# Designed miniproteins, single chains, part 69

Each design is a single chain, and the fold is of that chain. pLDDT is the mean over its residues in the fold that is shown.

## One batch from the design tools (miniprotein)

Design m2387
Fold by ESMFold2-Fast:
Structure m2387 (fold): chain A 103 residues (1-103)
Amino acid sequence: MQKRIQQLREKAEQYRKVAEAARLAADPKKLKEAEKLAEEVKERDPELGKLAEKAIELGRLAIEKEGDGVKASAYRMAVLSLGTEAYVSARQLEEEARRLEES
């Protein structure tokens, strides 16, 4: 069904934006760019927008704990893990859409 393929592709695109927001949030200099991208995701998909906001929160905590290298590193790893999971989700949805298109 064409509508299901489109929905999967649209959801995958939002997951890719969450992954990019997480990548940007891991860099203190790019946090504002991450915030803008999270706002764009939230407008189209409020659920994934909350996930992008979580990545930004973790990125801010990494900056706040910069004087504690262990805690700062743990928050940066959490941001990157969230981004990786979002990227994997996007790829899985894209693959499902491809399989349905070929059926």
Scores: mean pLDDT 85

Design m2388
Fold by ESMFold2-Fast:
Structure m2388 (fold): chain A 96 residues (1-96)
Amino acid sequence: MITGVRLEGKIRIESFETKIDEEVGKYTILDVRAEEPGRLVIEVDEPAVAILTDENGNVLGISEGEGRVTVEIPRPGRYRVYIAPKENLEKLLAKL
């Protein structure tokens, strides 16, 4: 699924975890700290979605792509990004 991650701006990945859930399937969690607005460019080998949440778990946005998914970080802060195959989007959202 994920083949690379590129960071644009003063953004740090604090954790990277791939999970296999019996209901959702395979997904990856990135915990991200941003010092400035920026972007994550997630390279993927299949159609994928990225769900951006704040530190309280509020969904801020959903991005989709084939080959790459771009997540816009609007301001400094801590964020969580959930990345899954597009087919798993509905099941993943039901858990958030």
Scores: mean pLDDT 84

Design m2389
Fold by ESMFold2-Fast:
Structure m2389 (fold): chain A 59 residues (1-59)
Amino acid sequence: MEKEALEEAKKMGIDGFTKGLIAGLQRTHDEESLKKFTEMLKNRDLQGLLDYLEELAKA
């Protein structure tokens, strides 16, 4: 799951930020947020992904 998410993020040019986000979500055991994030990458919903990442960056 995370490996596939990182491969897709690398194709989008956001792999560095995505690695940090995945590590943070895994540390907090927030499996639901990780699943939602992976689904956004899988569906190539770039706008939704960017909006989600901006919200997390503000926190």
Scores: mean pLDDT 65

Design m2390
Fold by ESMFold2-Fast:
Structure m2390 (fold): chain A 70 residues (1-70)
Amino acid sequence: SAAEAALAELRATVERLIAEIQRSGGKTAKEGMLAFGRAAVQALAAGVDPAEISRLLYEFDVAVNEAVAA
């Protein structure tokens, strides 16, 4: 379904953004947060379950906080 494809795209985007933030030592955290927000809005519009988006937001927030603290 379109929602399943959109969820897979959002997960791939989150993994890429986390890797970029970790690689930069937290320097790209602000840009990463904005990019996540845009991708999440697109996924929601495609019919992705808001609970799945909330789960990915939690995972992203944890990774960002760890990268910034390092």
Scores: mean pLDDT 84

Design m2391
Fold by ESMFold2-Fast:
Structure m2391 (fold): chain A 89 residues (1-89)
Amino acid sequence: MREKLLEYLRALYFAPLEQARRLAAQGRLEEAAAVLRQHIASLEQFNTRIRTLATQQNNMTEEVQLILSIGDEAIQAARAELARVEAAL
């Protein structure tokens, strides 16, 4: 159950990055950049909210830390892709 939920969360967090990669492959660089910027902003906001709630509830479990880690990984991947897309503009 836990592994399956983490797989689903990873797929969810990386789905906009895959969409942006498809747009970039089609030469739709402005749209790819827009998707990436929105995705980065959304993930940063969501990670901040999770961290704040976990801290307030004194509930910074290993699972919460893992969720935040997946979010940080997705943000880093999206930022790297955005840099590539913007360099191609």
Scores: mean pLDDT 84

Design m2392
Fold by ESMFold2-Fast:
Structure m2392 (fold): chain A 83 residues (1-83)
Amino acid sequence: AERVRAVADELIRLLKEVDEAYKKSPQEGKEKLEEFRKRARDLGARYGPEAQVIADAAISAAEKYGPEEGMRATRAVADSVLG
């Protein structure tokens, strides 16, 4: 539970960095999104199947709808997994 919440919080922190990068330029945003994807996959793999479900949802939402929706999906799925 504690580790799963920490993973969700870290994913949200990383997505805030992606959002900030997009505000500077589309290119910086895309580069940060690629970095986020790699780091999120590593976090999911390291902290077990619940963390992986959260990470996969965060990646999917961020890639399709952007970092703000990625953050929303991360919170919703984390709450579902922990609830």
Scores: mean pLDDT 84

Design m2393
Fold by ESMFold2-Fast:
Structure m2393 (fold): chain A 64 residues (1-64)
Amino acid sequence: KAKSVSEAVNLLQKNPSDFSEKEKEEFRKYLALYERYKALLSGADKTKENEDKYLEAEKKVISI
């Protein structure tokens, strides 16, 4: 299991054939959500809702 978003990205990039197309689509979806909510939290939109969505997206990316 990956321990960080960076490690999860590296695993998918080095061994893309080890993952199904569905797993790759879910990974891309959650990585995009992770980046979006991270940007919102670094700005003025520091809401609990955005924090919860950020943490869930991070968890999904790491779980690849």
Scores: mean pLDDT 81

Design m2394
Fold by ESMFold2-Fast:
Structure m2394 (fold): chain A 85 residues (1-85)
Amino acid sequence: MKVLEEMLKAYREYEGLDESTPDEEVYKRLIEEVKKAIEEGDLLPLEEAEEAKKRVEELAKGEDEEKRKEAIDFADAYVKLVKEA
């Protein structure tokens, strides 16, 4: 969840959205950007994103707990954004 929160904050700053813009609206705009990036080939589509997540989970086996958690959280955030796009 930390990675998703950081992505939302970065996108809010990138678009110049202030604190008066609801988080739901920021999230909606981020999803539209993710959709556009998938269509332009800049991001993996859902099927490939889900396979990449499985691969990250396998590669994270035997890693330090902190590194494993960070890698899985990143993959989860990525798949969630792509799935909602």
Scores: mean pLDDT 75

Design m2395
Fold by ESMFold2-Fast:
Structure m2395 (fold): chain A 62 residues (1-62)
Amino acid sequence: MKFKLTNPAGDADALEKAALRIQVEYGAKVKRIDDYTAEVETDDLEKVKEIAEKYGLVVEEL
């Protein structure tokens, strides 16, 4: 499944840390679109959502 991560607060550091953690812990494929947006491909929405919420990010299913 593919998900879009968006940073509404404009904190690029939070997006970078969340993306790295998702890649390292779950082996998910992460594609950065810009400083505030990334796409994640994973089989586990709940794990991605948990990390995203910790960093103040919004998760949208694609």
Scores: mean pLDDT 76

Design m2396
Fold by ESMFold2-Fast:
Structure m2396 (fold): chain A 80 residues (1-80)
Amino acid sequence: MKEISEEEAYVLFLAAVVARDIVNRVLKEHPDLSKEERLKLAEEEVDRWIDEMVRQGVIPEEYRDLAREVARKVVEKLIE
């Protein structure tokens, strides 16, 4: 089932792009940390970003869990 709305597609795209940026920043700023520690830092930053975007109305509350899930999957793939 791959049918998604334009709004949902935008949220998924935004979450993936921001997650990649967060990973790149964490890897550059904390190269000496373990993969587990870098993963925790990136997850924390993703959570803060999603909360802020929902608060600003950029991400609808109904897409919060979806955005978080996609962002976390991108973080897990890129941190490893």
Scores: mean pLDDT 80

Design m2397
Fold by ESMFold2-Fast:
Structure m2397 (fold): chain A 61 residues (1-61)
Amino acid sequence: MELSEEGKKAAQEAAATGDAGAAAKATHFGVRDGMNGEETAKSAEAAGGSLAATAARTFGS
C-alpha cells in the first residue's frame, strides 16, 4: 500500500527540513492507511522522505 498524499507531503517536508514532527506525521498516516512500518518506510522513501522512512522502520520493527 502507498502513503496517502498527506503522508507523502509530510515525508517530503521532513526530508526538506529535518523536522521529526513531520517524520512522525508521515508514520501516523501510514498506520492510519493500514501499513506496517516497513511498508510505510518504503512509501516515504519513494516520496523523498528518508527521515520519515527511518522513523517508520524504528517504530515498525
Scores: mean pLDDT 66

Design m2398
Fold by ESMFold2-Fast:
Structure m2398 (fold): chain A 77 residues (1-77)
Amino acid sequence: MVIVTDGNRKTSKVTPEEIANAEEAILIGVSGSLDDAAAANLNPKAKLTLIDKDPNVPPPLIERADEAYIGDPEEIL
């Protein structure tokens, strides 16, 4: 599992190559374009979970996601 964040959990940041080869990814705070790039490079077979406190997640990211949650990441995870 790989956790990628847009400023909310920088300690969980990984390289683009690790994202491309990940089996699972959880993106937290994905309203920013940085996590859009990470999702675009994610392995198509990988599980993608989106978690954001802001409901304005980009539609292409929601379409790719296996699961999407609006709320507190600590309550969802």
Scores: mean pLDDT 60

Design m2399
Fold by ESMFold2-Fast:
Structure m2399 (fold): chain A 67 residues (1-67)
Amino acid sequence: SMSEEEIREGLELLKEMEENWESLPEEERKGVEDAWEAVKEGIENKDKITNPEGREFVEKVEKILKE
């Protein structure tokens, strides 16, 4: 599973890409939007995750986003 540090680094990169949105190629913008959609859907459906590792991953993401 991904470490909390790796998750934090990935989320920070996505935030930095959003701040530089106007400089991003179309493909990279779509990648950022798709990544955030996946994160939000995971958090929204957290109660439906039966895999403990998957649930822990989503809980780590949610925790970092609330920091």
Scores: mean pLDDT 77

Design m2400
Fold by ESMFold2-Fast:
Structure m2400 (fold): chain A 73 residues (1-73)
Amino acid sequence: SVEEIAEKIAEITSFYKEAVIKVLSSGDPSEIISLARAIVEHNPPEKAKKALELLASSVKDPEVQKKILSLGD
């Protein structure tokens, strides 16, 4: 579920779970990409990559998934 994915991202990144849930529940690609950028900026590469893989798994748009995963490269 979205809540389970958000909880795992929050654990990895130390972001607030409620904030992550709101972004994922919005379904807004721009908000989701902004969260992906924040993950990369505020976390070591290994943690960022794990969180980005979880974030990508929560979205259905293949272009958005690709963009999220590319930020971890």
Scores: mean pLDDT 84

Design m2401
Fold by ESMFold2-Fast:
Structure m2401 (fold): chain A 65 residues (1-65)
Amino acid sequence: SGLDYLLELLDKAGLTEYRDLVLKHFDELFARGPAAVRDVEGLPAELHATMEVLVREAIEHERRL
């Protein structure tokens, strides 16, 4: 699933500490795409650009399955 792939990308990027935060906001992130990252409470602003890339890659992966 796209969620499983997003969690794998987080692990590879060394952002495993944000797994629970991503799980909490999964539905919104996948419905709205990378733009939803900026509305995720508890995610540091310096990680927004990185997280936007990971969310986009996970959505693209899901669409190719």
Scores: mean pLDDT 84

Design m2402
Fold by ESMFold2-Fast:
Structure m2402 (fold): chain A 85 residues (1-85)
Amino acid sequence: MKEVTVAVVSEDLKAGEEVTVTVSKDGKTIGTADATAVQAGDNAGVMATITTDAKLEVGEIVDATVTTKAGKVTKTKGLVTEVKE
């Protein structure tokens, strides 16, 4: 298994807002996680770690999206890291 870390700060996010983080490779969804946006300076941000069985290399960059309950989509990237244990 590999972990994908997604971190994004956006003016389209509000602290306390529930979001779905989706990671994809080559247009295929490889993992999802639910998260809550937290205050990040003047904006709000999301940090999520998603565990996946997809065949990924450590240091690979994958596509990620953060979707709010209202349907707002923020496109970002996820970084593949090794599961430490």
Scores: mean pLDDT 79

Design m2403
Fold by ESMFold2-Fast:
Structure m2403 (fold): chain A 72 residues (1-72)
Amino acid sequence: MIDMEEVDRSLELMKESVKRLMSDKQKKIEEEAKKRLEEGVDPQVVAEQLAKELGISMSSAQSIVKELEKEL
């Protein structure tokens, strides 16, 4: 019983650490994409870079780029 509680705590801490690292990386990549859009880089080129860096589909990257363009 004690061993199971310790294992569960370790797994939850690892999951939280991974989520934090992923969130920080995603935020930095999105901030760089927004900066590139402000510099006049083609939205399609920015979407391709986001898809590659985040490992997401082109459709998802295009949606993110459209949201970033609305903030400009």
Scores: mean pLDDT 73

Design m2404
Fold by ESMFold2-Fast:
Structure m2404 (fold): chain A 98 residues (1-98)
Amino acid sequence: MEKKLEELKKEIQEKTGDESLEFKDESLEKVLEFRDSDVEEIIELMKELLENNTPENLLLADIISGLLAEKLRSGELSEEEVEKIAEAIKPIVEKALK
């Protein structure tokens, strides 16, 4: 777990270009949960992050979106499952962007 948390911190810093970003272990654990989650769990996690839209949670949601694209590419998720997730979070995203 600790090694995976450190590797994830490095990935986040690389993606954001900000090496000064610090995340709480609880926030990183949510991203790790996504890696092992089914479609329904992914929907719930994304809703939680977007409904409580702190800058940290928005950044985690962006990272999860990247992992979702990787799962689609690897065949772990179908295009239909990705569409189901997108449709489920769409009302929350639209509210957050207003």
Scores: mean pLDDT 66

Design m2405
Fold by ESMFold2-Fast:
Structure m2405 (fold): chain A 71 residues (1-71)
Amino acid sequence: SDRDQIKAEVMKIANEAQDRISDPDVLNQYLLELGEIVEELLADESLSLQEKLDRLRSRSKELLDKYLKQL
C-alpha cells in the first residue's frame, strides 16, 4: 500500500538521521519536524505516491542539512 511504502521510506530516513546526529535533543527535534513533513504529504490528495516519496526525500535531506549545521 502507499502508506506502507511511505512508512518504509520514513524508517530509512530516520535510521540515517540517527547515524548522523549524535546529539539526542537535536535528533528528537529533527524527527518531530520529519513527522510534520510526513503528515503534510499524506494529507495532500493532489500528490501521487511517487511525488510524495520524491518530496519526502528532498525535504528530509534539506532538513537534515539544516540540523547538521547546528552541530
Scores: mean pLDDT 85

Design m2406
Fold by ESMFold2-Fast:
Structure m2406 (fold): chain A 74 residues (1-74)
Amino acid sequence: SSLQQQAVEQVHRDVSKLTKSLDLPQEERDKLLQKLVDEGIITEETAKNALTTEGLGRAAREIRDYYQQQLQQR
């Protein structure tokens, strides 16, 4: 598959995991958010606010921006 398709799939996967994390134990949710911060995909501030509708929207945007930037190798 193309790099563009791989980026779209990765965004969908990470956003889906964030949405589903609301139904997970706190420990698993915290691990997912920390992994995204450690990988530089989202900021620590975004991770702290990811439990709100607005915070989830911001996290989704940062995930998209990260993978878009990886495609451009910036």
Scores: mean pLDDT 73

Design m2407
Fold by ESMFold2-Fast:
Structure m2407 (fold): chain A 65 residues (1-65)
Amino acid sequence: MPAAIAKKKRQALEKRYEMSTRIQALTDQVAAESAKTTPEQAKKLNEMMAAERKALLDEVKELEA
C-alpha cells in the first residue's frame, strides 16, 4: 500500500531532520561553553550528543524497517 510506505518514509525524514537540528543545537552549546567548561561538563555534553544521535538513528531505522 503506497500511502503507508510514504508515511513511514516521511516520518523517517522528519526524524533525520530533528536529529540534525538537535545535534547542531548541542554543538553550538558545547562551542559556547568550550572556554568556560570543565572536563566533566565537556564529557557530559559529548555523551549527550552521542546518546541523542544514537537514539534518533535507532528511531529512523525502526521507521525505515
Scores: mean pLDDT 71

Design m2408
Fold by ESMFold2-Fast:
Structure m2408 (fold): chain A 74 residues (1-74)
Amino acid sequence: NAFDRAIEGLRAAKTPLEFDIWEALALISIAVDIISGDLENAAKGYERLAEVLAEKGAPEELVQMYRDASEKLK
């Protein structure tokens, strides 16, 4: 699916542009889940995105923003 592809892309990303593109795809996939009423899957998506961003050394504020977004959907 688009989200799994985006997570794979984020893990493989070597440039800021590649990172931004895959992050955008992950966020679009989460937005589609929200619009479709799949809030459980959207919450899991934000949590998985936060995990990968933390793994890649993203700023703590960005990681926390996605964790907070996940909690708001529970």
Scores: mean pLDDT 85

Design m2409
Fold by ESMFold2-Fast:
Structure m2409 (fold): chain A 97 residues (1-97)
Amino acid sequence: DLEKKIFSAKSFDELLEILSTVPAVSQEALDLLRQIAAGKIPPLSDSLSPEVRYLLALIYYHFGLITEEEYENIKKEANLSPEAKKVFDILDKLIRP
């Protein structure tokens, strides 16, 4: 169970190691998560890939920096595989208060 593995991670480094074994998680997405872990939240720009833009929008929505409507529109644009969407949904649950 991927959700149990993610929730069992004792550090952010362990979480990144778990995610690096998941084929649905791109290297670009892993690099974004490493930046966020280091306290660097990049701007939500149109130059980002749709997948990375969706992951970053999830972080922005979590902090209340974008509306639910904006977040849902970015999700629709991303066209994530069911596997990638499942991973991102688990990450949202992990980081959301």
Scores: mean pLDDT 74

Design m2410
Fold by ESMFold2-Fast:
Structure m2410 (fold): chain A 70 residues (1-70)
Amino acid sequence: MSMAEIYQRADSDGDGRLSRAELRRLLEDLGVALSDAEIDELLARYSDGDGVLSVDEVQELVVDLQNRLA
């Protein structure tokens, strides 16, 4: 499955933004199991202060997580 298809499935509203719950589901689908507290920290780091992430921000976040865990 392409990354675009994964994001499209996570973004059920089709507004190009992912909520906390959608971000968690996407990370689980990628094999990354994070706690609620860890997801909240990611939202605080990558959001523009509204608690949601754009698809582009989620892509950068996933790349950064893979680089840090590798």
Scores: mean pLDDT 70

Design m2411
Fold by ESMFold2-Fast:
Structure m2411 (fold): chain A 89 residues (1-89)
Amino acid sequence: MEELRKRLAEQLLSEAFREMADEELELLGGWTHEAVRAFAERLAAYLRRHGFEEEAELVLEEAARLDEAEDPRAQLERIVEAVAEALRA
């Protein structure tokens, strides 16, 4: 499990994940707070399916607190970084 947690954290912080997120957000209507929330819900579902319930809850809590006055891309980056840090703990 620990090795899977480390690999997932590294993948979330990778350039490939950033490119995939950009493509997914485009399909969800672009970089809007609604699209970021939808993407975060999908990420949380993925984490939960793989036994990372605490990390999934963290993603959903952060998604519920999105500030519409702040850049949605920067907010998603902070969510991903927080989850990666939690996975390494």
Scores: mean pLDDT 81

Design m2412
Fold by ESMFold2-Fast:
Structure m2412 (fold): chain A 63 residues (1-63)
Amino acid sequence: APVYAAGARESEALAAQHRKLADEYRTLAEKDPENKTEYEKIADEHEALSQRHEANAARARAL
């Protein structure tokens, strides 16, 4: 069924995008110690969003 496959791919793409953003903000935290705590917080939020999108993709594939 194409509908749930499309939804799974969208969630997988969003998960990958948020993982990339988390990695980028971790790198910024290392380069800018003055703002390290703020960048790490943003990275943690993107990591959580990535995990949630991965869970959504898994659920869509189970349909």
Scores: mean pLDDT 83

Design m2413
Fold by ESMFold2-Fast:
Structure m2413 (fold): chain A 65 residues (1-65)
Amino acid sequence: SEVEKLKQRIAELKSRLEALLATKQRLEEQGGLSEDVRTALNERISAIEEEIKALEAQLKEALAA
């Protein structure tokens, strides 16, 4: 179903977001994060957060139908 696919995709993206945030924090704490890498990570994090928000909006609409 559409609802099931949306839930699966949201869960996958949230897992990826958690992993990226944990990696970023660890690298920052250890002083190993260059400005270029930080920028690339922030852009990727932002893109995933926007995708999750869009899919969660679609899920709410599908559940209200």
Scores: mean pLDDT 85

Design m2414
Fold by ESMFold2-Fast:
Structure m2414 (fold): chain A 74 residues (1-74)
Amino acid sequence: MKEITLSAQEIAELASQPSLEAVRELVTQILTKKGIDPSKVEGFVIPAEEISLDTDPRREDLTVIVEYKPPPPP
């Protein structure tokens, strides 16, 4: 797994997308910009603590964990 950081601007752009398909396209672009091959990515996870209702409003970024596709069977 690889951790990436989303900026406040990237979070706002994701939240403003009209559909899940548009969100997936934007995520693919963000991964590519951060040097991650999106074709090898299964998905990504936001830790529950990062989206807690008690979140400090001064937090500037969000940490996301990238999950890679498993290697092909032998």
Scores: mean pLDDT 68

Design m2415
Fold by ESMFold2-Fast:
Structure m2415 (fold): chain A 57 residues (1-57)
Amino acid sequence: SATAAARGATVRDRDTFTRAEAEALGFRPELLFSDPAQTVLPASARDFLLQALGAEA
């Protein structure tokens, strides 16, 4: 992570959690994305949701 941060954050796909990915996991995107214009969350949101489902990320 330190090396990736030093190179500059190109936040894409695997570095983000999208509305489509939330829907694919069985969640309603509108409940996770407070702003309707927001389309992505940090990848840590994926880990949080998997933990909430009783799974290890």
Scores: mean pLDDT 59

Design m2416
Fold by ESMFold2-Fast:
Structure m2416 (fold): chain A 94 residues (1-94)
Amino acid sequence: SSAAARLAALRARHEALLAEAEAVEEEFKKNASETAKKIYELLEKKGNEAAKAAFIVTYVRGLRDGLKEHVIVAAAAVEAAGAEIDEREIARLE
């Protein structure tokens, strides 16, 4: 069914995101600003696992690209919101 195909695709993207987040977590913890770390802790406290993963992945990529802190944080917040929507959609389709 269309719903089963959509669920499978969302789950695959979610699993890939969590794996990438695990790979970059130490780099994030070592290099992130205090502001970024506080946002990470807030997402963790709320249980927003996908949002937390998207935040640290986007943040680390922005650091590697030499982007300014405010640009990185804004981009990471947008990606975190998108990942939270996808996680909520997985829960709805299950």
Scores: mean pLDDT 85

Design m2417
Fold by ESMFold2-Fast:
Structure m2417 (fold): chain A 61 residues (1-61)
Amino acid sequence: MSDEEIERAIEGGERALETDPTPATADAVRHELEKILPQARGELRERVEELLERARALSRT
């Protein structure tokens, strides 16, 4: 997976949680991010981890 693909996944997840902040949407975003996390490095990895924590918090709501 390229850095551009990881950035698009992060942007998509952020937009999804902003427009529909439901536990179901958060769970879907979490599953997507968990798949890309091992391929993310440096600043991109930090962004994935931050969004994952946000998604996990929302999925418990």
Scores: mean pLDDT 80

Design m2418
Fold by ESMFold2-Fast:
Structure m2418 (fold): chain A 91 residues (1-91)
Amino acid sequence: MTKIIAYALENKEENLKKLKEFLEKEGYEAEIVGNARLEAYTDDSVDEALEKIKEFLEKQGYVAERVGESTLLAYNKETGRVALVISAIEV
């Protein structure tokens, strides 16, 4: 089972809500915790989960880059700053 943790560094409430809605449509169990982060669970592999999230974020207008095996960074194209940080781990 894969656990996903996502942090939004800009437009936090809206970005976490949109990501939650996307993950729920993909069949993931997703919850916003303390208005600070999104936690989700799936039977998808780490690679499958990060690839799906990458494609979603790219469709939202971000540049998404995989950093190592477990992390995805989404950059705002206009500012060059990290907008979202996503980690996926096997649990």
Scores: mean pLDDT 87

Design m2419
Fold by ESMFold2-Fast:
Structure m2419 (fold): chain A 99 residues (1-99)
Amino acid sequence: DIVLSERQQKLVDALLQAQAEAAKEMAAEGLEATPENEKRALEIFKEKLIEKLDEIEGKPLSPELVERLKSLDGDQIVEVVELMVFEGLSLEEALDRIE
């Protein structure tokens, strides 16, 4: 049985909420699941995730961390969040781990 810490639970909730908000915005615009729309959905997801990470940390992420996060593809974003949730790494440590 996996028992998540309060911080780990907040990170999971942030990920799921960011994904749900991006999906709602795409649906509201009537956009179908195409490669171009997948890129747009990923960009919306990243913006929502950054907003929620700012809230969890209680301060804005540094411009460097924001730029690094925005440069990632979808698979890399998932890996970063998994490292933060399951290994307890900070965003900076998770980004450094995946290189």
Scores: mean pLDDT 76

Design m2420
Fold by ESMFold2-Fast:
Structure m2420 (fold): chain A 78 residues (1-78)
Amino acid sequence: MGPISEAIARALKELGKPVTREEQKRVAIRIANAAMTLKNLSPEQIALAFTNPEAVYQAAKYVLLGKDEEAAEVIAKA
């Protein structure tokens, strides 16, 4: 499993959520949508942020807690 999938899996496990490929994909999509809609990041900028496992891990925790704005800020700073 890649570093980014591992980062999302860690967030899911810590918050007691199912650790499946489908749930990991849903979390990744939610992070990307938050960054795009709340911070106006381009798909290219989001792709670059998704090379940073720590940023993706923190963003995943925020979206799982319903804090999409904070998740978008983490991705914007990556």
Scores: mean pLDDT 85

Design m2421
Fold by ESMFold2-Fast:
Structure m2421 (fold): chain A 95 residues (1-95)
Amino acid sequence: TPIVNVEIKEGEDAAKKAAEAALKWIEEHGVPDVIVVMGESTPEGFELAKKAAELLSKHAPEGTEVVADSVAGVESAVASLEGKRTLVVQLIKAK
């Protein structure tokens, strides 16, 4: 499964940066069936991933499902995506 790591610095718009990184990957590699936005395994990390997934859903190609999850939920998310072309966008805080 391809993983795009997105480093978020203090004061950056994480949702926008994640969406831009995912769209660049799609332009280079083609359209996935599902995009999973992964945040840190904290309430704040999950909220950040949800916000990024909401923004990305507005810009993703038709037919692409966008879901948010935490690192703790990744096994369940990945298992449900068996047989689907999946892109993982992982949000990493630089601080």
Scores: mean pLDDT 70

Design m2422
Fold by ESMFold2-Fast:
Structure m2422 (fold): chain A 86 residues (1-86)
Amino acid sequence: KIPEALRRMAEAVRAGDLDGLEKALDELSKISNKEKNIDIQVETALAIIHGTITINDLRAGKPVDFERDAALYERMAERIEELLKK
């Protein structure tokens, strides 16, 4: 579920969709509060920090490297998927 929220963040940032990014970040924050795995919690916290920076930069009209940020969220999703494997 956390990987899906991260992939939605990636899709939203590629599209320049601020509302979509805010919704995906809010979903990620709500899901992360229920997570018990510390490694997943750390990865999720980093994603929340990066997503918040991207949202603030977009609101401020600052240049954002959408592909770089999207790739970051996708890599985070992949790492969490590996942590969820048995």
Scores: mean pLDDT 79

